# Designs tried in a protein design run: designed miniproteins, single chains, continued (2). Part 69

Each design is a single chain, and the fold is of that chain. pLDDT is the mean over its residues in the fold that is shown.

## One batch from the design tools (miniprotein)

Design m6529
Fold by ESMFold2-Fast:
Structure m6529 (fold): chain A 96 residues (1-96)
Amino acid sequence: MSAAEEAERAALEAKLAAERDKEKADELEVKVLRERLGISREEWEAFKKGERLLSEARLEELAAWLPEVAVYLAVLRTIAKKLGISLEEAQKLPPG
């Protein structure tokens, strides 16, 4: 094999590995949500896409188990307070 063919194969394998790691992380996240919090896969995926809003109480439950949700909730509360809007309205805002 040429060194160029090996480099191209390694680059493709690195991309596939990154996609698999993302899928594994998403699957583990969904498993934790379903087993601990009773959130369906469809509900979680819709929330991540901005197609479904979660209540403040539900976000607080998630924040106890997922640090990234705790950060997101803190940011949403700050935006909602600063703009004088509800937490649900803050969730509808574009990511900037």
Scores: mean pLDDT 69

Design m6530
Fold by ESMFold2-Fast:
Structure m6530 (fold): chain A 78 residues (1-78)
Amino acid sequence: SIIEEARKEMEELGIDQDDIDKIIAYLETLDVDEEKLKKVKELLIEAAKIRQLAREGKISGEEARKKIEELEKELEKL
């Protein structure tokens, strides 16, 4: 399933388990078609990656916040 694929992908990326659980819970609440669900999954995983980069000091907290805000706007369009 898309949900199981999302969990595995985030685990392989080293995303924090609490973040994974929150993202999976959110995806499970969505009553949308498979194509839209895949797009939402991609945006949420990308946001999680950005948070990880900020924690690693590879990008600034300001840059991470701006990128996440842009991804949230893309989610609103779906």
Scores: mean pLDDT 81

Design m6531
Fold by ESMFold2-Fast:
Parts: structure tokens; sequence; C-alpha cells
Structure m6531 (fold): chain A 68 residues (1-68)
């Protein structure tokens, strides 16, 4: 499980979703390990999407996710 999260975090960092692998991993891990089981499942879908971003859509989603 954590290995999958790490790969997702690496992909996110490479795609430019976050500036640091450590931060990406922490955010993904924290969301996944939250107290709510249902929330954990939903967050897992998001984590999987981050993995696909690094593999398929990198710049597009990173740019589209511009914060402020």
Amino acid sequence: MEETIERSARSAVRAGETKSFEEARKIILENLYNEDNERGKINREIAEELRRIGDGVQVELSTGKAAK
C-alpha cells in the first residue's frame, strides 16, 4: 500500500502537482490514513488519479489545478 502511495507521490511531483516528494507523500498518506474509512476509500481514488497523471496526463492536470 505505502509503496503505491510513494509511486503516486513520485508521479505527482514529476507532473508538478507538488514541489516535493516528501510533501506529496505526506498529503496522500494523511488523506489515506484519516480516521474515516469511507473517506479513506474516496481518497484512494484520488491517489490513483494522481498516479495516472504522472503516467498519462502530466502538465495538463497540473496546469488545470492552478490554485490561486
Scores: mean pLDDT 56

Design m6532
Fold by ESMFold2-Fast:
Structure m6532 (fold): chain A 55 residues (1-55)
Amino acid sequence: MLYRTTANILTSDGSVIPKGSILEVLEEVDDNVVLAKSLDTGIEGLVHKSFLEPV
């Protein structure tokens, strides 16, 4: 499922996924956090669902 970021997301490795990026959800880690991959940059990271909106 595809989502758009509503804020700049700082990943655990220090990379930034910019606001407005399209992410593919790879894994649901818990009820509030997903592992997602940016389709534009290939950056993967843990993202809180509150920073994502469906596309």
Scores: mean pLDDT 80

Design m6533
Fold by ESMFold2-Fast:
Structure m6533 (fold): chain A 60 residues (1-60)
Amino acid sequence: SEETIKKYADLAAKGAERLGQPDAAEEIRKTAEEMIKNGEDVTTAIEKLSAILARAQAAA
């Protein structure tokens, strides 16, 4: 659901911010908005957001 994507994106973005990766946090929020607008599947959306967070974790 849209709500699930929004909640996950908020947590993931805050995680990226905590890692000192504000650009990744912004990418997570923007990507989540675009996926919600396009009616993306929740599983696919979470996978894509998780990939951005994983890159932020690797860069920290």
Scores: mean pLDDT 84

Design m6534
Fold by ESMFold2-Fast:
Structure m6534 (fold): chain A 58 residues (1-58)
Amino acid sequence: MVDRAAIARFIAYLRTHHPALFADLTDEQIAAGVVQAAKEAGISVAEAVERLIAALDA
């Protein structure tokens, strides 16, 4: 993935701050979901990661 750093940051954030959220999903499945969401929204993977973190901190 071209945005491996952004994906790794998001996965680390999820496992640290929301360990029960997506506990049944692998890191690879979470990465694929973020990439798909970014494509559907027409934004970068890094922007999608920032928006998802902001939504989870609400």
Scores: mean pLDDT 79

Design m6535
Fold by ESMFold2-Fast:
Structure m6535 (fold): chain A 72 residues (1-72)
Amino acid sequence: SMRQEILELARRRLDEAVREGRLSPEEGEALLRQIEDLVRRGEIRTPEEARETLETMLRVVQNARAAREAER
């Protein structure tokens, strides 16, 4: 199913980011749950949309980390 393909794509990409140290396991799990919610709500319909959303989420997390470090 399309939903299954999207969730498998998201899991693999986030798992890799966690293994690379770009995300904590907790951050990876939180982003996966956000993707699952967006898919459930019909806001992500294709693997391409999932990829774009994941890239945006990863960028936001990275920028938020940089902003917090700059603020302190």
Scores: mean pLDDT 81

Design m6536
Fold by ESMFold2-Fast:
Structure m6536 (fold): chain A 94 residues (1-94)
Amino acid sequence: MEEERKRKLEEARTLLDKGAIAYLMGFYDLAIKYFEKAISLFEELGDKEGLARAYTVLGIAYEKKGDFEKAREYYEKALELDPENDVARWLLER
């Protein structure tokens, strides 16, 4: 149903926000869990832009944990889904 899709989109957006707050508080593992849940919802919904955004912030969280290889992989996935994602491109080129 349309209402179910709308509810899941709102939930995915809320998970990104919760992940961002956890990240700003230094709770990187918690941030990663929120972003991974958002990714699952965006994948279910076929939301390429939401997926690209979620991969970008997941990459940033892994980078803060010192996992630069995973961070790079997620930034590349974000650009594959959304080539105009300025944030992911900047993070790969720095």
Scores: mean pLDDT 85

Design m6537
Fold by ESMFold2-Fast:
Structure m6537 (fold): chain A 55 residues (1-55)
Amino acid sequence: MPSLDEQIQQVADETQERIEQLREENKDASPEKQKELIQQVRDEGMKRVNELMDS
């Protein structure tokens, strides 16, 4: 099983990949919408990290 540190790093890597995908898929969207979507992905990443730390 991966260590807690490895799981946290994996969440960080997945979050970064999702942000890059959202930027590419939403390149025609307004800057405000792009910021909102990126912030939502970051917030989800933080929730996943917090859940791992509580487990």
Scores: mean pLDDT 80

Design m6538
Fold by ESMFold2-Fast:
Structure m6538 (fold): chain A 84 residues (1-84)
Amino acid sequence: MEKAREIVEKLRKAIEAIDEGNYEEAKKYAEEALELLREAPRTPEIEKAIELVEKAIEAIDEGNYEKAKEYLRQAGLLAYKALS
């Protein structure tokens, strides 16, 4: 339960950082969430959440911030479902 909340909170902070124009901070929060996801049990939902966070980081690097936020939101929902 606590690990799910921590992952979701980091992904939420990444989205907020994008909205504030703090793209380096957004990447840092996304990378921290990615590390926590990699420590979680490997289920199909967790593997998909990992893929989505990796795509979000790539989208930030490409300047596609709306797509990055979409990936981060989807990853959060999957992480919550898998770990709740």
Scores: mean pLDDT 85

Design m6539
Fold by ESMFold2-Fast:
Structure m6539 (fold): chain A 70 residues (1-70)
Amino acid sequence: MSREEARRILDAVHALQEAGVPLTPLEKAIVRALLEDPEASLEDIAKRVGVSVGTVKRAIERIYARAAAL
């Protein structure tokens, strides 16, 4: 993951928080991992959070979809 991708995810999360939409525990864990290492790969995030890469990808897609629906 690039710093630009990490920033886009964090911007989407910020939009959800500003709108009062609560983050899931999984989304909070992904955000924490990105804040600790913005250049972490999806595999690194998945390992750190304790889920599959597919689960991380789906969670990120849901963050974007929810932010786009605001």
Scores: mean pLDDT 83

Design m6541
Fold by ESMFold2-Fast:
Structure m6541 (fold): chain A 73 residues (1-73)
Amino acid sequence: ASGEDLGAAMAAVGEALRNGSEEERKQLLEAARKGDVETATALALKYASPEAAARLRAAGPEAQRQAFQAAAP
């Protein structure tokens, strides 16, 4: 993924973590730590803004994986 795609994905994941409840944040980070990018993305899309959700989808699976790894190393 390009640096711009990664930056956009990281920003979207950060927004989802700020907007989510403590329990939602915990579930997202647990999925990310397990390498379950599909579940982590689905959770982020549920409570992210529509704009952040669109940017996360547009970034693609590799940028999504890298963003979640950065959020939950």
Scores: mean pLDDT 77

Design m6542
Fold by ESMFold2-Fast:
Structure m6542 (fold): chain A 106 residues (1-106)
Amino acid sequence: VEEILDGFEERVLSLIPDPELQEKVRETFERARKAIREGNDEELDKVADELADIISTLPKEQQREVTKILIATALQLIGDLLEGESPEARRLLHLVSRIMKKLLEK
């Protein structure tokens, strides 16, 4: 799960040219890691909403690329869950799914 989350973070950061925004995204992903480890669903929802807000400020081309990353990440997590139950994988899938839902609402 950490490897999937780390890969997701790296791909998102690669689409953000602004160093201040990159730092905000890194801090938000660190909060996501903690929330997943601790099972803090309320913090996960807040983190998902904040990431969606940040992504929605990017140019439309970068937003499309992030959407592809979200879909790919969700599919990897679904694959992992089919091989065995993981609370951390479910929380990461919830995070990814909520980000996608919020982007569609904007």
Scores: mean pLDDT 82

Design m6543
Fold by ESMFold2-Fast:
Structure m6543 (fold): chain A 90 residues (1-90)
Amino acid sequence: SMLKRVEELTRLLGSPDPEVALEAARELARLLSDEDEEVRIKAAEGLARGLGHPDRETLLTAIGGVIKAIGEGSEEVLEALKEAIRELKA
């Protein structure tokens, strides 16, 4: 399911391979436009975790996705994003 794909991509954001982490961030950013609202919510939550990433390209991709979620997302996406950012400890 696409929800399991989002969970996998969020896990891959923590990969020690910077290419894997960057591609995971890029795929999560694309999923912000998914037809399923739950997928969009989970993608926004995953991207918020990227805001603590030490790799600059992954961080920039996460920032771009978060900006998109704030500007274009539903109220449910925005609320989930607010909570994910509040919980960020990285």
Scores: mean pLDDT 81

Design m6546
Fold by ESMFold2-Fast:
Structure m6546 (fold): chain A 60 residues (1-60)
Amino acid sequence: LVDQAKKLTEQANEALKAGDYGKASDLYYQAADLYRQAGVDPSVVQSLLDEGDELRQKDK
């Protein structure tokens, strides 16, 4: 789960670099869900959700 969440976060960063805010947002949300399932600190999950929300607003 954690390794998969890390991979999704890396893919989200690549999508962000490419200007694909919608894809980056979706990938951050997916990574947050996997970290939540793995029992990672809620603050880490919330940080990813906040980043996803900001990018979703930019994609509109």
Scores: mean pLDDT 79

Design m6547
Fold by ESMFold2-Fast:
Structure m6547 (fold): chain A 102 residues (1-102)
Amino acid sequence: MEEIERALEEVAKLTREAAIAYQNGDKEKADELIRKAAEVIAELMKRVPPDQRREVLSRAAIAAGKAALEVMTDEQATLLVSRIMREALKLLGEEGLPPLPA
């Protein structure tokens, strides 16, 4: 699905930019880019059928991980990806996702 591929490319781009900002000591820019990557993942998950969400979430983590590894160490990349994924899950679970209509 071209839409999923496009979103994953955006996640990779934002993750790479976040990694570069983090290495440059620009914590505010890194935090902004992490939030944007998480928002792209959360929005994608809302548009993906429930049976495909786990697969697409896994693909997003892989795309982010590959992008981060281009810029930083394995340990740093793992922490960055974990942070992006936690923020994405928080947006899906805590930012007023309306309950399914009964």
Scores: mean pLDDT 79

Design m6548
Fold by ESMFold2-Fast:
Structure m6548 (fold): chain A 77 residues (1-77)
Amino acid sequence: MNKYKITIKTEKYHPAIEILNIIKSNKGNITSLEDFGNGNYLLEVELPNEEAVENVKKELEEKLGVTEFKSELIEKG
């Protein structure tokens, strides 16, 4: 599994479980989640490949109204 650092911004608060469910549905795991209480989140996640990162981005934008998504590969598995 590759490890990614993901930064997310939303206009509305969403429970962390909704973010967890999207990542899990793409065969990923969340290893760390920081909720700044203002719609900004910092995640460390394990995902199988770049296609899974793209799918996570799309689902977060379409289902949770994510307005900003940034991903950085921090470890290649």
Scores: mean pLDDT 82

Design m6549
Fold by ESMFold2-Fast:
Order: structure tokens, then C-alpha cells, then sequence
Structure m6549 (fold): chain A 73 residues (1-73)
């Protein structure tokens, strides 16, 4: 059984969401074999992550995942 965790902070929730979407994006990029998609994602995310704009970074990742999933379908 999973041990119940204390309530997460807003920042911790955003970091977990970012991590989950990042893992999913990586799997999709690997399946497509598209190296340019990796470069595009990094270029879009790096300035947002450096600025601490986690919500915007999550939005970018979500859009990217949706696009890659549509390409695989």
C-alpha cells in the first residue's frame, strides 16, 4: 500500500507535473526517433526553467506531448 504523504506545496506539485510530462515527452521523442524534436523542446523550456516559470514550462511540455501523441496516432 502507498503511504499517505503530507500535502504538497504548490511548487512541489508543479515540479512533479513537470517531471511526469518530461518523462512522457522523452518516451514519445524516442518512439518517433526525432532528434530535432528534442532540440526544439530544450530550446523552448530552457529560458522558462531558468526564469523559474514552472507553470509556463508545464504548458509548453503539455502542448509538445499533445503534438507528439497526435503524430504517433
Amino acid sequence: SLTPLPPLTEEEKLQLELQRLGVRAQRLIDELGDESAQEELEARLSPLLEAGRLEEAIAVLREFVERLEAELA
Scores: mean pLDDT 80

Design m6550
Fold by ESMFold2-Fast:
Order: structure tokens, then sequence, then C-alpha cells
Structure m6550 (fold): chain A 92 residues (1-92)
């Protein structure tokens, strides 16, 4: 299902962010992987039925909140996470 694919995208994103943070990657690199993952999540939501679309957007919101908490010292990443959360709330 599109929802199962979305769960895999979210999981992969969290692993990528953890690796990037551990290796001292720039905010720009972290922002790039977040944006790429969000675009994939939107594509999956667009292909899903209405019930699964809502669940995918709820997963996006939860993931964005988790990223903002994990990288709270990075104002650019926190700002992007807030923007994604607000966008996803409108799409569900």
Amino acid sequence: SQLEKARRVAGKLMLQITALKTNGASSEEIIKVIKEAYEKMKELAAKANPEDRKKIMELVILTAETIAELLSSDPEVVALAKEIKEDAEKLK
C-alpha cells in the first residue's frame, strides 16, 4: 500500500538524519534530504485513498515534530519542519 511505502520513507529519513548529524553534515544537506522525503510522501498521499492519505499526512506531521525536537539547535531545520507540518495539516 501507499501507506506502507510512506512508513518506509519516514523510517529511511530518520536513519539518514541520524547518520548526517553523527557525521557533522551541514544544515543544507539535512534540509535537502527532508525536502526530498516530503516530496515523496506527497506523491504517495496523492496516489492513496482518502483514509490512507490522511494517515500519511499525520505521519508527515509526527515526523516533522520529531525532527524539530531532535535538531532543536538548528533554526533552519526547525523552520522547515514547522513549514512542512503546516503544509501537511492543509493537505489531510
Scores: mean pLDDT 89

Design m6551
Fold by ESMFold2-Fast:
Structure m6551 (fold): chain A 70 residues (1-70)
Amino acid sequence: GMAKKQELLERFEEIGVRGVVTKDYEGAAKEVRELLLEYGFSEEEAEEIARLVKEGRFAEAARKLKELVS
């Protein structure tokens, strides 16, 4: 539902902010992958978004996630 989508996006944003602040892109990517799997995304979808996070491409990762939840 709408509430679950909003919670997912908020949790993703929190992980992204921590990744940028700490420069721990590897850790942020692992947390994002685990989050997406928890919310029922496929392994392939989770890995694709986590890869973008690992590369520091947070804006692209956020855009792709928003497209998948729309």
Scores: mean pLDDT 85

Design m6552
Fold by ESMFold2-Fast:
Structure m6552 (fold): chain A 74 residues (1-74)
Amino acid sequence: MEERIKRLEEIAEELDRLVAEHEQILQQALDLLSKQPNADDLIDDLRRNFARLVGRLREEAERLRREAEELKRA
């Protein structure tokens, strides 16, 4: 049980780090695109799509943490 709990916590932590990395990469891409004329629609679309992806990864990390906490109480 403890081993399973630890694994869930480790995966959730890895997902958080991937989220941070994705946000950093997106910001770099947006900074480059902001220098291009007529890129506003693409910038908005990329921001929206990445926010959705990041949000889902964060939701999954929280789901795994909740599962780990439930297992600690079982």
Scores: mean pLDDT 82

Design m6553
Fold by ESMFold2-Fast:
Structure m6553 (fold): chain A 93 residues (1-93)
Amino acid sequence: SPALEEFRLEYARLLHEYQQRVDEIEAKYRAGEITLEQAIAELKRLHDEVISRLRELAEKYGVPEEEMERFISDVRAQAEDDIARLKAEHAAR
């Protein structure tokens, strides 16, 4: 449907924006501008914001709950990977 195509475009935009913000948080951490604890807190806040915005987009475009939960699951997995990566980098220092 046209609505599902619009959802996919906005979802792709949201993921791109999310990745840019993750990169900014990681860059601040690697530069010593923020602590690991601050970086993890910022990533968790960003993750919560992205899921909230994704739910709003899914509701706006009438995306079925089953499909929405798959997208949210993917975002959650990526957030866990991002946090795990920073923890591993910190432990190696």
Scores: mean pLDDT 85

Design m6554
Fold by ESMFold2-Fast:
Structure m6554 (fold): chain A 73 residues (1-73)
Amino acid sequence: SEIDEILKQMEELKKEIEATDDFEEAQKILSEMYKLYNELLKLNPTPEQRQHAQELLLEAEKKVVEVYRRAKG
């Protein structure tokens, strides 16, 4: 389904945040994840699908903070 494809793309973008040491790149990828989340919401997802997307965003936000911490030493 289109929802499953969006969730998979969000998971891959989260992995890209985990792989980068560039804070600006990490912020850009997180912004792309939020755009995908907004597209997901237009497709009327189940509560479980919405929760999964929200959990991916929360984990990605934590990783952006870790990238920031690493960039500062």
Scores: mean pLDDT 86

Design m6555
Fold by ESMFold2-Fast:
Parts: C-alpha cells; structure tokens; sequence
Structure m6555 (fold): chain A 82 residues (1-82)
C-alpha cells in the first residue's frame, strides 16, 4: 500500500528517492495521474531537475493528464540528459 511506502520513506531518508519513485509508479498503474504527478514532483525535487529518470516519470504523469506540451518538453529534456 502507498501509505506503508510513505511511512518507510519517513523512517529511511536514504531510501526516500527510490520510495517516492515507487509511489509515483503505483499511482500511474492505478490511473491516479494527479497522485502520480504529485509524487513524481517530490522525487524530482529530491534527486534534481537534471535527472533523466525523474524527468521521464514527471513527463509520463503529465502525458496521462493530457498536458501534452509540458510532457513533451520534459521528455525532450530527459533524452538530452541521458
């Protein structure tokens, strides 16, 4: 459950980035694209805006929300950073 992953992230700060990424992916798989975007943003803030995985994750959530131009810009940035 997402709540258990959030609690684990609070208890283990060194694993926080990976746990936030997992939460975002869970929300994407459930079709909760707003939740996915929220946790993708938290993940991106933690690892830095030049991280290609974090940019790609945020772009995927934006694409699912129909925010296609924003998603495209982030996908292009992620490709350049990879």
Amino acid sequence: EVEELEEEARRNPERRAELLRQIALIYLSRGDYEGALEYADKYLELVGEDDPEALRLRAEALKKLGRDEEARALFEKALAAA
Scores: mean pLDDT 80

Design m6556
Fold by ESMFold2-Fast:
Structure m6556 (fold): chain A 70 residues (1-70)
Amino acid sequence: AEGYLKAGQIYLNAGDYDKAIEYFQKALEQAKTPEERAQAYYGLGLVYEKLGDKEKADEWFKKARELNPE
């Protein structure tokens, strides 16, 4: 799960948003803890924010916040 989170972050930083979404979704599917799921949700939120989809970004950030508020 952490490996996929890091891959998602690398692709997000590179501007490859399609691959960033793919790897964050893989991280979410393989997440075993609420913290790992929150990190994947947060990553998806960041990708959608970069894509200009504020509504989807806010939805993912809300899911992340509900699992790991601090």
Scores: mean pLDDT 81

Design m6557
Fold by ESMFold2-Fast:
Structure m6557 (fold): chain A 67 residues (1-67)
Amino acid sequence: SSLQEKIIEDATKKLREWFAKNPNPSGKDIQKQLEQLAKELAEKYGVSEDFAKWAVSVALSDVLLEL
């Protein structure tokens, strides 16, 4: 799989886990989680924070379509 695909899959898995543990999060809680996850993925995969933020946004859209 491409690195891009792997990052989106990792982000999607972590967001699904986080929403399962946090069923009624505030908008601020969601924003903080997305920012934290983007930083973690940028460091883990050696990509820019902007790219990681984009990947997290794609993952969030996929997760929200399942709610």
Scores: mean pLDDT 86

Design m6558
Fold by ESMFold2-Fast:
Structure m6558 (fold): chain A 65 residues (1-65)
Amino acid sequence: SNAEKANQYGTLGQILFAEGRYEEAVKAYEKALEYLEKAKDELSPERYERAKNNLEKMIKEAKEK
């Protein structure tokens, strides 16, 4: 599902970030956001907004490295 793909790319982003691979982490997080947007119908509005805010925060942190 789109929600599962969003979670998978989010997890990949976290692993890449932990490895210091910040540019690759940004790309993974951006893919997670793309799938999260497609998964709006699979999630409550509250869960969607929380996940989106977290991914946007992680992208910002990775870009500032």
Scores: mean pLDDT 87

Design m6559
Fold by ESMFold2-Fast:
Structure m6559 (fold): chain A 60 residues (1-60)
Amino acid sequence: MELLVIKDYKPKKEEELELKKGDILKILEVVSDETVLVENSKGEKGLISVKDLLENTVEL
């Protein structure tokens, strides 16, 4: 499943991925009910909360 970033997101924690508007994310793993591991189009990986993912992305 691929997601389009619709809003910039700045990491709140060291383990979180920075999101840039217009980037495409791929979900690699569901770590918990509240956290997912994602990868951007540059191959950078990081965590993001499900809430922040849903607020800043749209499903393609």
Scores: mean pLDDT 82

Design m6560
Fold by ESMFold2-Fast:
Structure m6560 (fold): chain A 62 residues (1-62)
Amino acid sequence: LKPGDVVRALRDVEMIGKELVTLKKGDLVTVLKVYPDGTALVQSLETGKVGLVGTSYLEKVE
């Protein structure tokens, strides 16, 4: 994963961090930043909400 990637949530997930992002399985998000601890700052394409989520719960959409 890298900034600018569009990725899909592999399951229903809540954020790791300070802002609440609730993603449903299949939701598309844009990656804003990837952290070395295995988290990413993402923005939901559906809601526009920004938050931290584990990269293991995300799959790159080509």
Scores: mean pLDDT 75

Design m6561
Fold by ESMFold2-Fast:
Structure m6561 (fold): chain A 64 residues (1-64)
Amino acid sequence: MDPRELAIEGARLIAAGDVGRGLALIGEAYKAGLSPEEIIKLGEELIAQGDTAVGRALIQAGRL
């Protein structure tokens, strides 16, 4: 599984209100080799592409 795909799916769940499952998937992205800094950068990229809700959820998760 691509760790970036895990992080994006986790952030989608957080944005939809399923914080527990979303954080679990972000934890799997970390386990798969993604850093908190990379998750924050991915969130910034998604905001630049217009996906503001998912991008903000990624940035918040990377700051935890």
Scores: mean pLDDT 83

Design m6562
Fold by ESMFold2-Fast:
Structure m6562 (fold): chain A 70 residues (1-70)
Amino acid sequence: SEEELRKEILKLIGEILNIIGDIIDIEMEIEKLKKEGGSEEEIEKLKKEIEELEKKLKELLEQLKELDNR
């Protein structure tokens, strides 16, 4: 039904926004570490976390696109 589709879309949008928020938080932490002379190893680990979140974001965006084409 159209109502079920809307709920599914809103849920995906919520998940997408949460991941974007997480990416921003990690990017801010990287910036802080760079300014405070944090370790290159810690920065690399955080960059890897962003890559994994970006992959998940891409998957959710593809799911949202598929729902819009139903």
Scores: mean pLDDT 85

Design m6563
Fold by ESMFold2-Fast:
Structure m6563 (fold): chain A 90 residues (1-90)
Amino acid sequence: KEKILEALEKFAEEAIEAVRTHTPQQAIDRLVEKAQEILTALREQFSPEEFEEGLKAISKFLSDAIEAVRTLTPEEAVERLRKILEEFKK
């Protein structure tokens, strides 16, 4: 649980930075790249069952983040990403 939450927090930090510092298209590309890096690290560190839990969480966050970047202004997307992360902390 804690390691997956840590991975999500790191991903959210990177996603927010990408949205703030890049165009929407570049931010989406960066989000996909970072998700792949995180999933590769999780695959090396966890059992297949634990990895599947991390894969679902990271994939859901990535999907929601891409939708936010595509449909919202950068400022609104950053706020949406923060709220998504807070939901995972509950």
Scores: mean pLDDT 79

Design m6564
Fold by ESMFold2-Fast:
Structure m6564 (fold): chain A 84 residues (1-84)
Amino acid sequence: SGEERAEAALERAREAVARAEALVAAGDPKGKTALLAAEVALGLGAIARAVGRIAGDPEFAAELAERAAEAAAEAVATGELPKL
């Protein structure tokens, strides 16, 4: 379901945050940017899930949460902020 997909995407975004925190702890120069990007993506995904529930569109919420999780993973890999 869309709700399950959104939950799975938010979990992936949380994992990206944890990876970015590990980069910061290790002194990786991209770590701070990766952490900021992952935290923003997690926040946007959570907002999308809430909006989807209010609007009665869990599939749309899932799509946005999945895009946010992908952006977070890319930011951790590249150390660059996603294009907004």
Scores: mean pLDDT 79

Design m6565
Fold by ESMFold2-Fast:
Structure m6565 (fold): chain A 85 residues (1-85)
Amino acid sequence: MEEEVKELIEQVEEELERLRELVERETDPERLREYAEGARRGAEELLAKAKELEKQGASKELVERLRELAREAEELAREAEEKAA
């Protein structure tokens, strides 16, 4: 479980970094809105996963890191929405 959670964190960190670069480069408002919706859904899924893992007795540090990543995803969604406006 702990090892799988660490792998998930690493994967999500890489995906968020790629998404940030995509948002920075994109100029099409419709695609930016799609990125924002995707990022919001990702944040919701990460928060749900963090809650599930906390119930399973996962490390507080790992659970908090997932919540931090969810907040980063929500921030990216806001940035994409603002750029689309």
Scores: mean pLDDT 84

